# Designs tried in a protein design run: designed miniproteins, single chains. Part 92

Each design is a single chain, and the fold is of that chain. pLDDT is the mean over its residues in the fold that is shown.

## One batch from the design tools (miniprotein)

Design m3191
Fold by ESMFold2-Fast:
Structure m3191 (fold): chain A 121 residues (1-121)
Amino acid sequence: GRSLDLLYEALAILSKHNASPELTAAVYAAMSDLDDETLKKALAGMIGIGPELAERIVFARRVALGEAEASGELATLAELIRLLRETPDEKLLDLVEAAARLDAQGASLGEIVDAVRELAK
């Protein structure tokens, strides 16, 4: 699994750019090796996330892992989680910063996914 130091650096980047709760939760879920129930509780305890968003993020991670199917915005969220999970550690912080900057500018989740996909190449 990824180190706690790398996770804390990613969360610091998100905080620095005032990233949305949804992007912050997606990055946390992508970098986390916690089981679904523990992840859901951890996310629900984060500022601005709450239980409904936490459940949506956990389901999106299940889709990213091939354990469920989704369409629309939930499929886009799952794609973001998958891209971040598949990204090597040395590239991850650059992708997180690019996503955070776009999110801070009001970019849609789809625009963030497209940018992350291009940078991951």
Scores: mean pLDDT 88

Design m3192
Fold by ESMFold2-Fast:
Structure m3192 (fold): chain A 67 residues (1-67)
Amino acid sequence: MPFDLEKTKESILALALSLPLPTAERRAAVVRAMFRMEADYAESEGDPELAAQLREAGEEAAAQILA
């Protein structure tokens, strides 16, 4: 598939870490919201498998930011 989940994860994480947000908890919330938005879009386009992967990736990325 042309979609690269790992590259997308890296891009969202890099953007979230570059934002002038005051706490790791706020950055985690933003990255989770970004992944959820992408997942909702994928599901609406008929790709529930990609949507599930994006939701899981968002939770993983948020956990990494909080670690």
Scores: mean pLDDT 76

Design m3193
Fold by ESMFold2-Fast:
Structure m3193 (fold): chain A 96 residues (1-96)
Amino acid sequence: MVTEEKLEEAKRLLEEYRARHGVEELDEIFAKASAGEELTPEQKEVVNAMQIILDAYIEALVKKDEKKAEELLEFARRLSPRLAEVMERIKKILEK
């Protein structure tokens, strides 16, 4: 289970990275991680933070916490369109 503290830390890390490097760099890191490519230590922290957001989203969907799920999806839409797309696909799969 994702604690609120870990979730807020993950959000902060991702927002700071996006502010410094842009949306395209976040999407590239996500693509590299998905392909099993070598990541720098900073990129590994970004991937771990993204995984925390995904884990929290899945937990919210499973618990039927619609408010929490929508808040996390809205955060992802502002941060990375690709992360939001992955989250929407997960929701569709879990609703089947």
Scores: mean pLDDT 80

Design m3194
Fold by ESMFold2-Fast:
Structure m3194 (fold): chain A 95 residues (1-95)
Amino acid sequence: MEIEEKMREELLEILDKMAESNEISKDFFDELREKLEEGASLEELYELINERIAEEEKKIAAGENVKEALERMMSLGVAEVAFAVLETVKRRLEE
C-alpha cells in the first residue's frame, strides 16, 4: 500500500476513537471520517478543521454558548495537531 493509504487507515481508526471520546464534537469527527473514506486529502480535512475552529471562535466572541464552543474548540485542536503531524510525516517520507 502507498504511504497515503496506510496513513488514511490509521487516521480512520483514530477518528473513530475521537468520536467515541468527544461526544460534543462527534458529528464533526463522523464528517471527517466520511470525507476521508471518500478520498479527501489531508489538506482538505485540515482546512475543514480550521473552518470549524473559526466558527466556534465567532460564537465565543458573540458570547453564545461559550462553554460548549470552548469544549468543541479543544476537541478540534487535538485533531488539528494530529493532521498537521501526519502532513509533515507524509512530506518527509515522499522526499
Scores: mean pLDDT 71

Design m3195
Fold by ESMFold2-Fast:
Structure m3195 (fold): chain A 60 residues (1-60)
Amino acid sequence: GGGVDVLMNAISGLSRDEAVDFLSSSGLLNLEQLLKEMEKGGDKESTEIAREGLERRKKR
């Protein structure tokens, strides 16, 4: 959906570490749902970045 496309575009210009930091500090309430949609899409790298960002956000 559109949420995944917006997220992918936002991180496309960032390094892996920058993308994880961006997502960990983001207010994206639906990041968990977006992660599930990304897993279905088969983009493993972006899925792992989103997962790490979500996990880091939960540990704060």
Scores: mean pLDDT 72

Design m3196
Fold by ESMFold2-Fast:
Structure m3196 (fold): chain A 63 residues (1-63)
Amino acid sequence: GDEEIRALGEKVAASEEIEREELIEGLEKAGFSREKAREILDELGVGERATREQASAVFNLLS
């Protein structure tokens, strides 16, 4: 829900690089399926780790 999305956004803002699995877990807690989370990350070109810019793009799509 909104609280999980806020927590993910704070984590994104505080990190220079975020593990792909951490973003997937954050998106799941925000109410997205793992499959949908993976599709979003793949579309944005996220590999094993996401840059802050990629992670911010994910967060902005959710807000």
Scores: mean pLDDT 76

Design m3197
Fold by ESMFold2-Fast:
Structure m3197 (fold): chain A 68 residues (1-68)
Amino acid sequence: LETQTLKITDLDTGEETVLTLHPSLAEFGGGVVAIPLPDKNGTITIEVTPEGEVKISATNANIKVEKV
């Protein structure tokens, strides 16, 4: 996994969040990060697999993900 900077935009509010993913996340066998969205009772889930695949999903939210 290369260092990746991702911009996540909440399409309902227009709020933007910037996340940096480091290659060490794949070296440690991957991981899952859950970010709660308090105003929506939703969650953004970022999963990094041991193979270096990045999966982003959201519950109860409409999001746009862009690589910066």
Scores: mean pLDDT 68

Design m3198
Fold by ESMFold2-Fast:
Structure m3198 (fold): chain A 96 residues (1-96)
Amino acid sequence: MSPIASAEVLESSDTKATIRVTAAEDARVKGYASKDGNPEEGKVLGEADLPKGGSATFTIETEKGYTPLVLVEGANGDRDVAGAGKSTAPAPAPPQ
């Protein structure tokens, strides 16, 4: 299940992105600068805990060649990624 209710890239450049994320459930949100779009290999640049329906805006400044990403991890273990350099179409969640 995707913990992201909505994600919007408000601003994007080769060295900066502003990304707004709204949580579909209680979630931990982390902003990353990730080389080649891999959040597991990325540097954490900010984090926040969001309640269900809460929103956070991350302004991520990074170097050329890094992708600004936001990882959203739901309280039930679901995770999803929003970012300027990656297709952030919500993954189809198992129906429940």
Scores: mean pLDDT 70

Design m3199
Fold by ESMFold2-Fast:
Structure m3199 (fold): chain A 70 residues (1-70)
Amino acid sequence: MEIAKKAYEHAKLLLDKAVEEYKKNPSDEQREKVLRLADNAVNFAKSTMPDELAKEFEEYVKKKKEEVLS
């Protein structure tokens, strides 16, 4: 379970950094990068994390995707 928590925190950090980079330098390329990282992170979470953490992370990712798409 400790490994799953570290994976969760690392995935959040990477996604947050990508969203932050997009906000500083908005571009179609950076937006696509954020969306790709978000989708990959959700797939990783579903395959490696407990269902409860995976669902929480999926909700977090949806919110971050909305920030980039709006």
Scores: mean pLDDT 77

Design m3200
Fold by ESMFold2-Fast:
Structure m3200 (fold): chain A 73 residues (1-73)
Amino acid sequence: ATAEILKVTEQVALGPRLGLVTGEVKIEGATGPGKALLHGSVAAGGTAPGLASNFASGLTVVGTVKASEAVEV
């Protein structure tokens, strides 16, 4: 089985001076019948309360992305 390449660019957003947003992308349900398929939903939450961002790629993937990390979806 061939695995797909998945990348999500970590989004760094500076709010009102202090506000670092870190995305969390998790690959869930990747074990499919006879194929390595990626399943999930893209969701990004902010480290500070009130900050959040979502990745709309047409694909579904959820995982954890650290600062300055790049994961493509």
Scores: mean pLDDT 33

Design m3201
Fold by ESMFold2-Fast:
Structure m3201 (fold): chain A 59 residues (1-59)
Amino acid sequence: SAAALARARELIARAEALPLGPGARKGVDQARTLLAQGDGAGAYSAAGMALRDAEAGKG
């Protein structure tokens, strides 16, 4: 849905505002790929995981 795609974009932006280790960067890249495919649910899930990893200072 458009709302899910918008939320995924918001989470990606929040993650990219933080220092990204390799794992968090890979998660952001996956989220962007899913977003480009119109998979809002998948993009949101991947972006959420990437944001958590970034906030925790994980690779």
Scores: mean pLDDT 81

Design m3202
Fold by ESMFold2-Fast:
Structure m3202 (fold): chain A 84 residues (1-84)
Amino acid sequence: SDSEEAIKQFFDDYLSRQLNDQDRINQMNQQRQDRRNELALEIHRLIVDEGLSQREVAKRLGISQSNVSHLLRQAIEEGIIEPP
């Protein structure tokens, strides 16, 4: 019946939206994690290879020195980079 088909369509649409929203959130979180790790590796390279201070790296990358310190600490704790 038209009413049963309408109810089924409603639940199918609801489930699809719920799944798409969760997948989008998961994808965004993964992309943020990947970008954070890439940035931490670049910061580490600038400190180790070019001998820059955290403040100089912050100026070059256009971020705060506190963000540089935080990204390095998190990357070291996660085993992505070795301490310089």
Scores: mean pLDDT 76

Design m3203
Fold by ESMFold2-Fast:
Structure m3203 (fold): chain A 70 residues (1-70)
Amino acid sequence: MMDPGGLARLEEMLADLQRVHDGQTQGRTALGDPLRLTARGLQEAFGLPVDGVADDALLDALRRAKEREV
């Protein structure tokens, strides 16, 4: 990828999805359309069920992707 900020982008996505996951857990807050589309794309890329939910499996997959970039 031509992005020298790939790691920073993964960290931003992880932070956004973690925040939404925490919100959904605490207040059952709906995932917004842009984040839902991002979550679906990540779920598809990681071979997870594509539902647009920021679940533990998606967060773990993103953390592992970050480990590969480091």
Scores: mean pLDDT 64

Design m3204
Fold by ESMFold2-Fast:
Structure m3204 (fold): chain A 97 residues (1-97)
Amino acid sequence: PSQEAKELVKEALLRLGVSEELAKEVVELLSKEEPDNEELSKLREQILSLNPSKEKLREVIEELEKELEKASEEDKPLIYRFILFLDGLLEELEARE
Protein backbone atom coordinates (compact mmCIF):
# COMPACT_ATOMS: atom_id res chain seq x y z
CA PRO A 1 0.00 0.00 0.00
CA SER A 2 0.98 3.65 -0.54
CA GLN A 3 2.29 5.89 2.26
CA GLU A 4 -0.88 7.98 1.78
CA ALA A 5 -3.13 4.96 2.53
CA LYS A 6 -0.98 3.98 5.54
CA GLU A 7 -1.20 7.57 6.86
CA LEU A 8 -5.00 7.53 6.37
CA VAL A 9 -5.29 4.39 8.56
CA LYS A 10 -2.87 5.77 11.19
CA GLU A 11 -4.69 9.14 11.44
CA ALA A 12 -8.06 7.36 11.79
CA LEU A 13 -6.67 5.31 14.71
CA LEU A 14 -5.24 8.45 16.36
CA ARG A 15 -8.71 10.08 16.12
CA LEU A 16 -10.08 7.06 18.05
CA GLY A 17 -7.58 7.68 20.88
CA VAL A 18 -5.08 4.99 19.85
CA SER A 19 -1.42 5.82 20.60
CA GLU A 20 0.97 6.50 17.70
CA GLU A 21 2.97 3.35 18.59
CA LEU A 22 -0.10 1.08 18.61
CA ALA A 23 -1.48 2.73 15.44
CA LYS A 24 1.80 1.97 13.61
CA GLU A 25 1.57 -1.70 14.70
CA VAL A 26 -1.99 -1.93 13.32
CA VAL A 27 -0.95 -0.31 10.00
CA GLU A 28 2.02 -2.69 9.56
CA LEU A 29 -0.06 -5.79 10.38
CA LEU A 30 -2.97 -4.82 8.07
CA SER A 31 -0.47 -3.94 5.29
CA LYS A 32 0.48 -7.65 5.09
CA GLU A 33 -1.25 -9.76 2.41
CA GLU A 34 -2.25 -12.31 5.09
CA PRO A 35 -2.33 -10.65 8.55
CA ASP A 36 -1.82 -13.01 11.50
CA ASN A 37 -5.19 -13.49 13.23
CA GLU A 38 -3.60 -13.96 16.70
CA GLU A 39 -1.63 -10.69 16.42
CA LEU A 40 -4.73 -8.92 15.06
CA SER A 41 -6.78 -10.21 18.03
CA LYS A 42 -4.15 -8.89 20.49
CA LEU A 43 -4.18 -5.43 18.87
CA ARG A 44 -8.01 -5.48 18.92
CA GLU A 45 -8.03 -6.18 22.68
CA GLN A 46 -5.53 -3.35 23.32
CA ILE A 47 -7.75 -0.88 21.44
CA LEU A 48 -10.91 -2.17 23.18
CA SER A 49 -9.20 -1.56 26.56
CA LEU A 50 -9.06 2.16 25.61
CA ASN A 51 -12.90 2.17 25.41
CA PRO A 52 -13.11 4.11 22.12
CA SER A 53 -16.29 6.06 21.35
CA LYS A 54 -18.83 3.97 19.37
CA GLU A 55 -20.14 7.17 17.73
CA LYS A 56 -16.61 8.19 16.62
CA LEU A 57 -15.96 4.64 15.40
CA ARG A 58 -19.13 4.67 13.24
CA GLU A 59 -18.12 8.07 11.80
CA VAL A 60 -14.60 6.81 10.95
CA ILE A 61 -15.99 3.64 9.30
CA GLU A 62 -18.36 5.74 7.12
CA GLU A 63 -15.47 8.02 6.07
CA LEU A 64 -13.27 5.00 5.22
CA GLU A 65 -16.04 3.43 3.09
CA LYS A 66 -16.06 6.65 1.01
CA GLU A 67 -12.23 6.56 0.78
CA LEU A 68 -12.40 2.90 -0.33
CA GLU A 69 -14.61 3.91 -3.31
CA LYS A 70 -11.95 6.45 -4.42
CA ALA A 71 -8.86 4.35 -3.59
CA SER A 72 -6.43 2.85 -6.10
CA GLU A 73 -6.52 -0.94 -6.56
CA GLU A 74 -3.15 -1.06 -4.71
CA ASP A 75 -4.63 0.66 -1.62
CA LYS A 76 -8.09 -0.99 -1.51
CA PRO A 77 -6.91 -4.14 0.37
CA LEU A 78 -5.48 -2.12 3.29
CA ILE A 79 -8.53 0.17 3.57
CA TYR A 80 -10.94 -2.78 3.25
CA ARG A 81 -9.09 -4.82 5.92
CA PHE A 82 -9.10 -1.77 8.20
CA ILE A 83 -12.87 -1.30 7.76
CA LEU A 84 -13.38 -4.98 8.70
CA PHE A 85 -11.09 -4.51 11.73
CA LEU A 86 -13.09 -1.47 12.91
CA ASP A 87 -16.44 -3.22 12.26
CA GLY A 88 -15.20 -6.02 14.54
CA LEU A 89 -14.29 -3.48 17.24
CA LEU A 90 -17.70 -1.80 16.97
CA GLU A 91 -19.54 -5.14 17.19
CA GLU A 92 -17.54 -6.11 20.31
CA LEU A 93 -18.16 -2.70 21.97
CA GLU A 94 -21.92 -2.93 21.27
CA ALA A 95 -21.97 -6.48 22.71
CA ARG A 96 -20.31 -5.17 25.92
CA GLU A 97 -23.10 -2.64 26.61
Scores: mean pLDDT 83

Design m3205
Fold by ESMFold2-Fast:
Structure m3205 (fold): chain A 66 residues (1-66)
Amino acid sequence: MEEVKRLVVKTANAIIDALSAGDEEKAEEIYRQGVEEIRALTDDPEVVEGAIRALETAYEWAKEQA
């Protein structure tokens, strides 16, 4: 659980940084890689779904700021 939370925070920050720099392609790639890493760390569908939603929320938030 804690490893998944750490990965989500790290990935969300990287997405925010990329979008703040205007690099939407990099943000999309970071998002995709983060989702794959989350799925590799846990097979709990509720944890996976929650983590992906957190990344989607960060992506949408950062996009609205840009």
Scores: mean pLDDT 81

Design m3206
Fold by ESMFold2-Fast:
Structure m3206 (fold): chain A 93 residues (1-93)
Amino acid sequence: IKEKLEQLKAKLKQLKALVEKNYPDLVPEADEAISLAKEYQKLVDKTGDPKSLENLVLILAISGILQLIGTRAPDLQPLTDEIIALLNDIAKS
């Protein structure tokens, strides 16, 4: 799970860089997804429980924002789909 959380951070950082370059109007959404992912990591680090109701709500919120970004930036959809798949994989752990 720890390795997957590091991959999540790396992919979100890549997404933000691409959004800043090509879709500046989506920067607030990218920043919100990163903020929620940091909150999720802090809760997992503190509780050891990636499956708590609070953590599942955060995963759903992040996934919703990523789906919005992928819909508005179709060339970024492969990356947002990878991040959503990684979030679902973490939630199953």
Scores: mean pLDDT 80

Design m3207
Fold by ESMFold2-Fast:
Structure m3207 (fold): chain A 55 residues (1-55)
Amino acid sequence: MPSREQIEEMNKYADKLFREKAAKLREQGVTDTFEFLKAGIESLEEARAKLKKEM
């Protein structure tokens, strides 16, 4: 069962991934809100998958 600390680490990792993806999108001149939303979802999914592998 994931602890509160593991969930917090997952959220921090997701935020880090989103910031990295968002920075790349901005560098490419992307202004589409949908692309940023996708980056957020992908970041959460990647962080969740990482947490599951550690369990």
Scores: mean pLDDT 78

Design m3208
Fold by ESMFold2-Fast:
Structure m3208 (fold): chain A 77 residues (1-77)
Amino acid sequence: AEGAAEGARQGALKGIDGENAAYWGSTGFGLAAERGDANEKQAAGALIGATVSYGNGFDAEQAAEGGKRGAEIGAKA
């Protein structure tokens, strides 16, 4: 939950457009891995999911939802 919310805020601060979401998502994945957070897999997935959702013009709550999905997919659960 916290990782998804953090990702949504980062996306909002950047004002990422849908077209740039794909480019930034690749770079963001690498940066998330370097963070060394307690929940690396969730943080990485949330960052990518939130970035893509927000880039498509969704609100923070929608970005958080996308982040949760990304975290689950990243964990391969």
Scores: mean pLDDT 50

Design m3209
Fold by ESMFold2-Fast:
Structure m3209 (fold): chain A 92 residues (1-92)
Amino acid sequence: SLDEAIRLLEEAARIAREAGLPLVLKQIEQMLEIVKAAKAEGKVTDEQLLELEILLGMALISGAVERQIGADREKIEEVQRLVEEAVRLVKE
């Protein structure tokens, strides 16, 4: 369900924008472009899956950095949960 993955990433991006998480937002926007491209092509490539896994890792690191700067822990955790679920759905 690429449509559900897109919906979760769009919600994560909305929360990241509202909570002021620019580093995490950048990774989410890149993930959205990859998932939208996969949907448009009707297939998910191994290369796209690898890119999404790398971006997920980078989003987790970015969230940790933003937490150290004083960003809302609960908002970071909510965003991380949504992006992890989106990547899981793409792998199905």
Scores: mean pLDDT 87

Design m3210
Fold by ESMFold2-Fast:
Formats: structure tokens, sequence, C-alpha cells
Structure m3210 (fold): chain A 62 residues (1-62)
């Protein structure tokens, strides 16, 4: 899944949940450096989707 963020606040909330598990990965996402092929962990992807769902975000676009 590609992460593209139209609203930085939405990305920030997802990154806060992610940063406890992988601060380096959260920084790369914040910089827009991660593409869909860079998703290596289904657990990490599930955590991001949970955070996005809680915020009412179905899809992120840059």
Amino acid sequence: MALRVADPEELAAALVALSDASPELARRIARGELGPDDVLSPELLAALREAMARLGIGELEY
C-alpha cells in the first residue's frame, strides 16, 4: 500500500502510533520515502490501518 498524505495531521497521528514500534520507519513515512513495496511487516501495516480507521481515514493521498 502506498502512503500519500493530503493532510499532515492525519499522517502525524498514524506516525505517533507507529513510532513506539519503529521510530526510523515512522521518520521515513513522514518524509514520504516509503512506497508500497517497502511494507515488510503485516503487523506494522495492520497497526497503521487501525490508527487510520480510528481517525476516520480510509485512504491517504499526498
Scores: mean pLDDT 53

Design m3211
Fold by ESMFold2-Fast:
Structure m3211 (fold): chain A 55 residues (1-55)
Amino acid sequence: SSMVEELQKLLDKMVEAAKNNIAAEKAGDDAARDKHVQEMKKYTAEYREKLEELR
């Protein structure tokens, strides 16, 4: 199912945003940190929406 592939891609994006957030925190870059936190929230919301579509 293409939906499983879409969910896997969203998980990959969440992991990437989390890694970027950790790097930004280590660098003391508050703007980059805030951006990546918002990206994590966005991808989490999209993941939940996709799961609801499967029910």
Scores: mean pLDDT 83

Design m3212
Fold by ESMFold2-Fast:
Structure m3212 (fold): chain A 81 residues (1-81)
Amino acid sequence: GAADEKKAKEAAEEAKEAAKEAGEAKAAGAPGSVIAGKALRAIGAANEAGLYSARAGTKKYGEEAAKAVGEGLGKKVEALA
């Protein structure tokens, strides 16, 4: 429904912003705990975008969020290890 689409869109935008913030925090030399917190927020938001996208009968927002997290966090998350 429209409410699920709205939530999917909002969660996808949150995932994109959190992934960007995690990357910026890493570039600024922030503590690993700060970077990890932002990365976990991005992953959580991407999972919510996927859930609400599925409930709305679409893959669009879940795929956009997953792509943003993968591109923004894949290398940064590995750098935290």
Scores: mean pLDDT 76

Design m3213
Fold by ESMFold2-Fast:
Structure m3213 (fold): chain A 81 residues (1-81)
Amino acid sequence: SHDEVLAEALLARFRREVEELLEDLRKGKISKEEALQMVEKAREQVLALAEEEGLPPELIRRLDAELTRLVEEFRKEAEEL
């Protein structure tokens, strides 16, 4: 469905942003604090856009759970750098 395609596109975009932030952190372009703030802001923006686009509650819940897992994985990787 269009909603599932959009949810997957939003998730894919978030994964790319997380990868770019982690690379910038590894290269010393941003601090750990800045990286954590940016990833949390990106998560909020994805969820806001999903709601604005009218995604069903079931898809928003699934998206939120996946974004939360990715943020926690990012926090662990950032902590180890």
Scores: mean pLDDT 88

Design m3214
Fold by ESMFold2-Fast:
Structure m3214 (fold): chain A 97 residues (1-97)
Amino acid sequence: SEAEAILEEMVERLKPIYEKKRKGEEVELSEKEKKLLELVEGLQRIGAMAAAGAPREELVDALAELFGVSRATAAEMLDSAERLAEAIAERIKEIEA
């Protein structure tokens, strides 16, 4: 629930960019906006993979690649919504720094 809440707030923040993209308008993104979009789209892709029944090892590999962490850390994030929410919040802080 915490990870979903953070993702929802991120989607709301990026809504103007998504609306322009849906209209086929050219969007010039800041480096921070590019990294935030990459994070949100990466998480949405992994969520879609999980919904489609992707194997655990593929989900762990995708999380490890997205966050730049070990497979062991990614497995902990997959197994705990709380750890995933913490990792998302930390990445957002790093991007906004």
Scores: mean pLDDT 80

Design m3215
Fold by ESMFold2-Fast:
Structure m3215 (fold): chain A 69 residues (1-69)
Amino acid sequence: SKEEYIKEVIEFRKKMRDLGAELDAATAEAERKYGPEVGAQMRALRDQALAKASQELRKKTNELYEKYK
């Protein structure tokens, strides 16, 4: 159960890192296509999305810990 917990936490963290990279790429593309003002707006949305994802990661990690006790 501890091994399963660790595996799921690692997989969830990988998904969050992949999300960050995707949002960074989308922000760069938007800035390239529409200019720095839109790029700044996309960075703000990215930061909000990652903050929410970090909160969900903490919640999910706690849920998984309780599940695999």
Scores: mean pLDDT 77

Design m3216
Fold by ESMFold2-Fast:
Structure m3216 (fold): chain A 80 residues (1-80)
Amino acid sequence: SEVREQLLDYMEYVAKFAEENNDEEVKKLAEEVIQAIKDNASVEEIKKLLEKLVEEAIKKYPELKETLEDQLKKMFELLE
């Protein structure tokens, strides 16, 4: 439950940036992570979606690279 809450908070944070910049791609990827959790997807599937999301976000917002990579690493550790 805590992992889900933290992941949702992270997705909400990313989605806000995507909405502000009209970036539908990043928003879609964030929503896919939420959907995977709701569908009881494996940890591996969730991690793959998170990695893809962060890759796309970094391409568009390089200033967020360190923050996003750090958050991704923490999420991966929590999902293990």
Scores: mean pLDDT 78

Design m3217
Fold by ESMFold2-Fast:
Structure m3217 (fold): chain A 84 residues (1-84)
Amino acid sequence: SAAALRAQGEALLARAEEIVKEYIEILEKIHKPSKEQREKMEKERQALIAYMRQLVADQDLATLQQIVAGLEQALAKAKEKLAA
């Protein structure tokens, strides 16, 4: 159903928001970004979330899944760098 596809899209969006939050927390621990760098990261986060909300509306689950997979890979690499 359309409601089920929407729910799946919303779940993928929520997962992406969690990954991005954890990724930013790791970057802050490693790099101690400036105020200007933090503002840039926040704008980029908002742009990504806006794009993903459009994908949810379009029911483009395949693209949402690809984005989440890419974010999970980026987070895993960031965690490896933090542990080293």
Scores: mean pLDDT 86

Design m3218
Fold by ESMFold2-Fast:
Structure m3218 (fold): chain A 87 residues (1-87)
Amino acid sequence: MSKEDIEKVVEALKEIRSIPGAKVEVDGNTFTITVTGNKEELEKVRKILEELSKIPGVTVKREGNIYTITLDLDEEQLEELLKLLSE
């Protein structure tokens, strides 16, 4: 994954975290998003995830109101993403 793609993923994850009713959990290179908000919040999360799924190395799976994002990152790229996400 390119540095520009990592920055796009970080921006999208920060946007999702700002949505009421969207919970983001991280476990290694996997991000779990649980959406418990209203229809408008559900549609906003869906649109962000559709854009993320276009990035090479991003896999998005849906099971009900739970989305699982898996990133094809090495350890160094994952550390950089987590650092940017914490800023």
Scores: mean pLDDT 81

Design m3219
Fold by ESMFold2-Fast:
Structure m3219 (fold): chain A 82 residues (1-82)
Amino acid sequence: SAAVRAALRELVDFVLAIAREEGLSEEVVAELRALGERLVAAETPDAAADRIGELIELLLRAGVPEERLLAVAQRAVDILAL
């Protein structure tokens, strides 16, 4: 739905803001942006969940603090429940 796509775009913007605040490399930011575009383009809840998992895994590998990862995960759960 349009509402789910809007919520996924806001999730991507939130993730990119975290990446910039945490000082992640331009290479990691570019990968997050590409995954975010794929997330917004997801046609099924399962595809969206897979893209969200990839985003969280990348943030975890990049050393983003657990409190920020939990914030991303909570927003993602709320969107997937729509």
Scores: mean pLDDT 86

Design m3220
Fold by ESMFold2-Fast:
Structure m3220 (fold): chain A 102 residues (1-102)
Amino acid sequence: DGIKKTEELTKKMETDSEAYKKLAEGLKDPSKAEKYTKEVEEISEENAELGKKAKEINEEYLKDPKGKKEEREKMANDLEIQSGAYDGLSTMGRTSIKLGLS
């Protein structure tokens, strides 16, 4: 049971890491700002809270690019840090599974 739960959590962390990375990449590209809102809707169906927040920051940027650029860049950086954190956790989970740990 412990190993099976570790596998489930590891898979979720891998999925979350990829979602965070894609959200961060979308926010980093100002040329894709209008497309980003549509792309985030596809992601937010699978990662509702984070997709919603990223979409909100991007929509604010589109309304006030000068005033909201820093917030958008900060959100992108925060999402990339979260992606890296989940990638690290999923690596630990994979190692635990290989070693037969709970």
Scores: mean pLDDT 76

Design m3221
Fold by ESMFold2-Fast:
Structure m3221 (fold): chain A 97 residues (1-97)
Amino acid sequence: MVKIDKKTYDIIVKAVTDKIDDYYKQGQMTISYNNGQIIVSISDKARQDIIDMVDQMMQKYTDAATRKQFDANPKYKNIMKRQIIGDAVMKFIKKKQ
């Protein structure tokens, strides 16, 4: 499996976490706890902006060989984008405790 360098991955996750925090402060994202489940609600605009940001950061911060592999494998690229967003959301939740 193609690997994003850990340092680059952590930079992307942090930037996405900071963007999530901005949208939370604007009231465009809410977190609630129901029956042991974490429920995250996000506006359509904030959701799309976060997805676009992840795509742009992957294009900018990954090397040419990694970008070529993602472009050749759209399903794998989408899995990676979902993983980055998931890690950013979890990092944000832990920060807010």
Scores: mean pLDDT 78

Design m3222
Fold by ESMFold2-Fast:
Structure m3222 (fold): chain A 100 residues (1-100)
Amino acid sequence: SSAEVIEELRERFEELFEEMKEVADEEAQKKLDEIREIFEKNAERLIEENASLDEILGLALAALHEVNRFAKENNNEEWAKKATELAAEVVRLHEELRAQ
């Protein structure tokens, strides 16, 4: 179900954010928390509305692009790489589900 997909994505985002915060300075931690808060708020809305797979994956991809952009602006290639890898997996999941 869409709710199961978004819960899995939420768990993976939580892991990514926690990992990045371990090495982030105070300003980077604040920005990561802002991105997380926006993602969580939108995720809760999509779960409530039983949104389509496209909307859920679009939200996840948008959040990962924000993380990737922030990482690059802060010259953190490790964060950029992790955000890019998760984004690629989200795209793969979308393609696999569309093929079914």
Scores: mean pLDDT 74

Design m3223
Fold by ESMFold2-Fast:
Structure m3223 (fold): chain A 105 residues (1-105)
Amino acid sequence: DEEVFEEAKKRIDEVYQKTLAEIDALRAAGASFEEIWDVLLKGVDEIVDITVEALKKSTDPEVKRRLIKYARDAVEKLALDAGLPESQARILGDYAAGVARKKVA
C-alpha cells in the first residue's frame, strides 16, 4: 500500500507541474481569468481522478487518509500558486477531498 501512495503522489505532482506551466503560459499571453480558471479546474479534476484510482487500489485506512490529505493539500497549493486567495484555495482543496470521498463511497 505504500507503493500505491508513492505512485499517486508522483502522478499528482506531475499534474501539478503541468497545470502550473499551462497557467504561466496563459498569463504570459494575457489570457482571461476564465481561461486560467478552466485550466486550474481541469488540473483539479485530474488530481481527484488519480486519488480515486489510488483509493480503490488501497486496503490500508492510513494510506487512504494520507491520499485524501495529499490531494487536498496539492489542490490548495495549486490554487495558491495559480494566484487564488487563501480562502478560495482552501475551499478548492476541501472540494477535491470531498469529491474523492464521494466517488469511492
Scores: mean pLDDT 88

Design m3224
Fold by ESMFold2-Fast:
Structure m3224 (fold): chain A 104 residues (1-104)
Amino acid sequence: SEETQRRIGELEQAITALEHVLENLDRVKTSEQLLALLDNLIAFLRSLLHLDEPVIEELLAGLEALRAQVESGALSTEEAKARLRALLEEAIARLRERLAELRA
């Protein structure tokens, strides 16, 4: 359907954006840079909440929790980057599975 094709396109765009963040994560050196990255990523994912996809909602919650821990200084930049990498890798894998389901 036209609605399904639109959903597929938005999920493909989401995967591309998450992969781009993951590819560039090693360039983040400071907590300030990481907070800016998290703020941009959170804003992007909020724009996708209209899709009502559990993966997006769960990733958003995880990123908001991570942001709070970075802002409070509870996590080092390197520990926070490791957690962000894990969250992104899991979300990308689950979104790819969802795309395969929608294309079947």
Scores: mean pLDDT 90

Design m3225
Fold by ESMFold2-Fast:
Structure m3225 (fold): chain A 62 residues (1-62)
Amino acid sequence: SSAASAARAAGFNAGLDEASMEALARMAEQGADATTLAAAFQRYAGLDESKARSAGEGIAAA
C-alpha cells in the first residue's frame, strides 16, 4: 500500500532499523492514525514531537 511505502521511507529517513520500519509499515497498513504513528516515531527514532507529528501525518495521508 502507499501508506506502508510511505512508512518505510519515513523510517529510513529517520534512521530506523529494518525491523522498526516493518513495524511502522504494518501499523500504517492496518490504518493507524497520525497520532499513533507519531508516537511510534518518538519511541523508535527519538524524534521530537513536531517532527514525529509531521511524519505520522504524512504516512496517514499517503
Scores: mean pLDDT 81

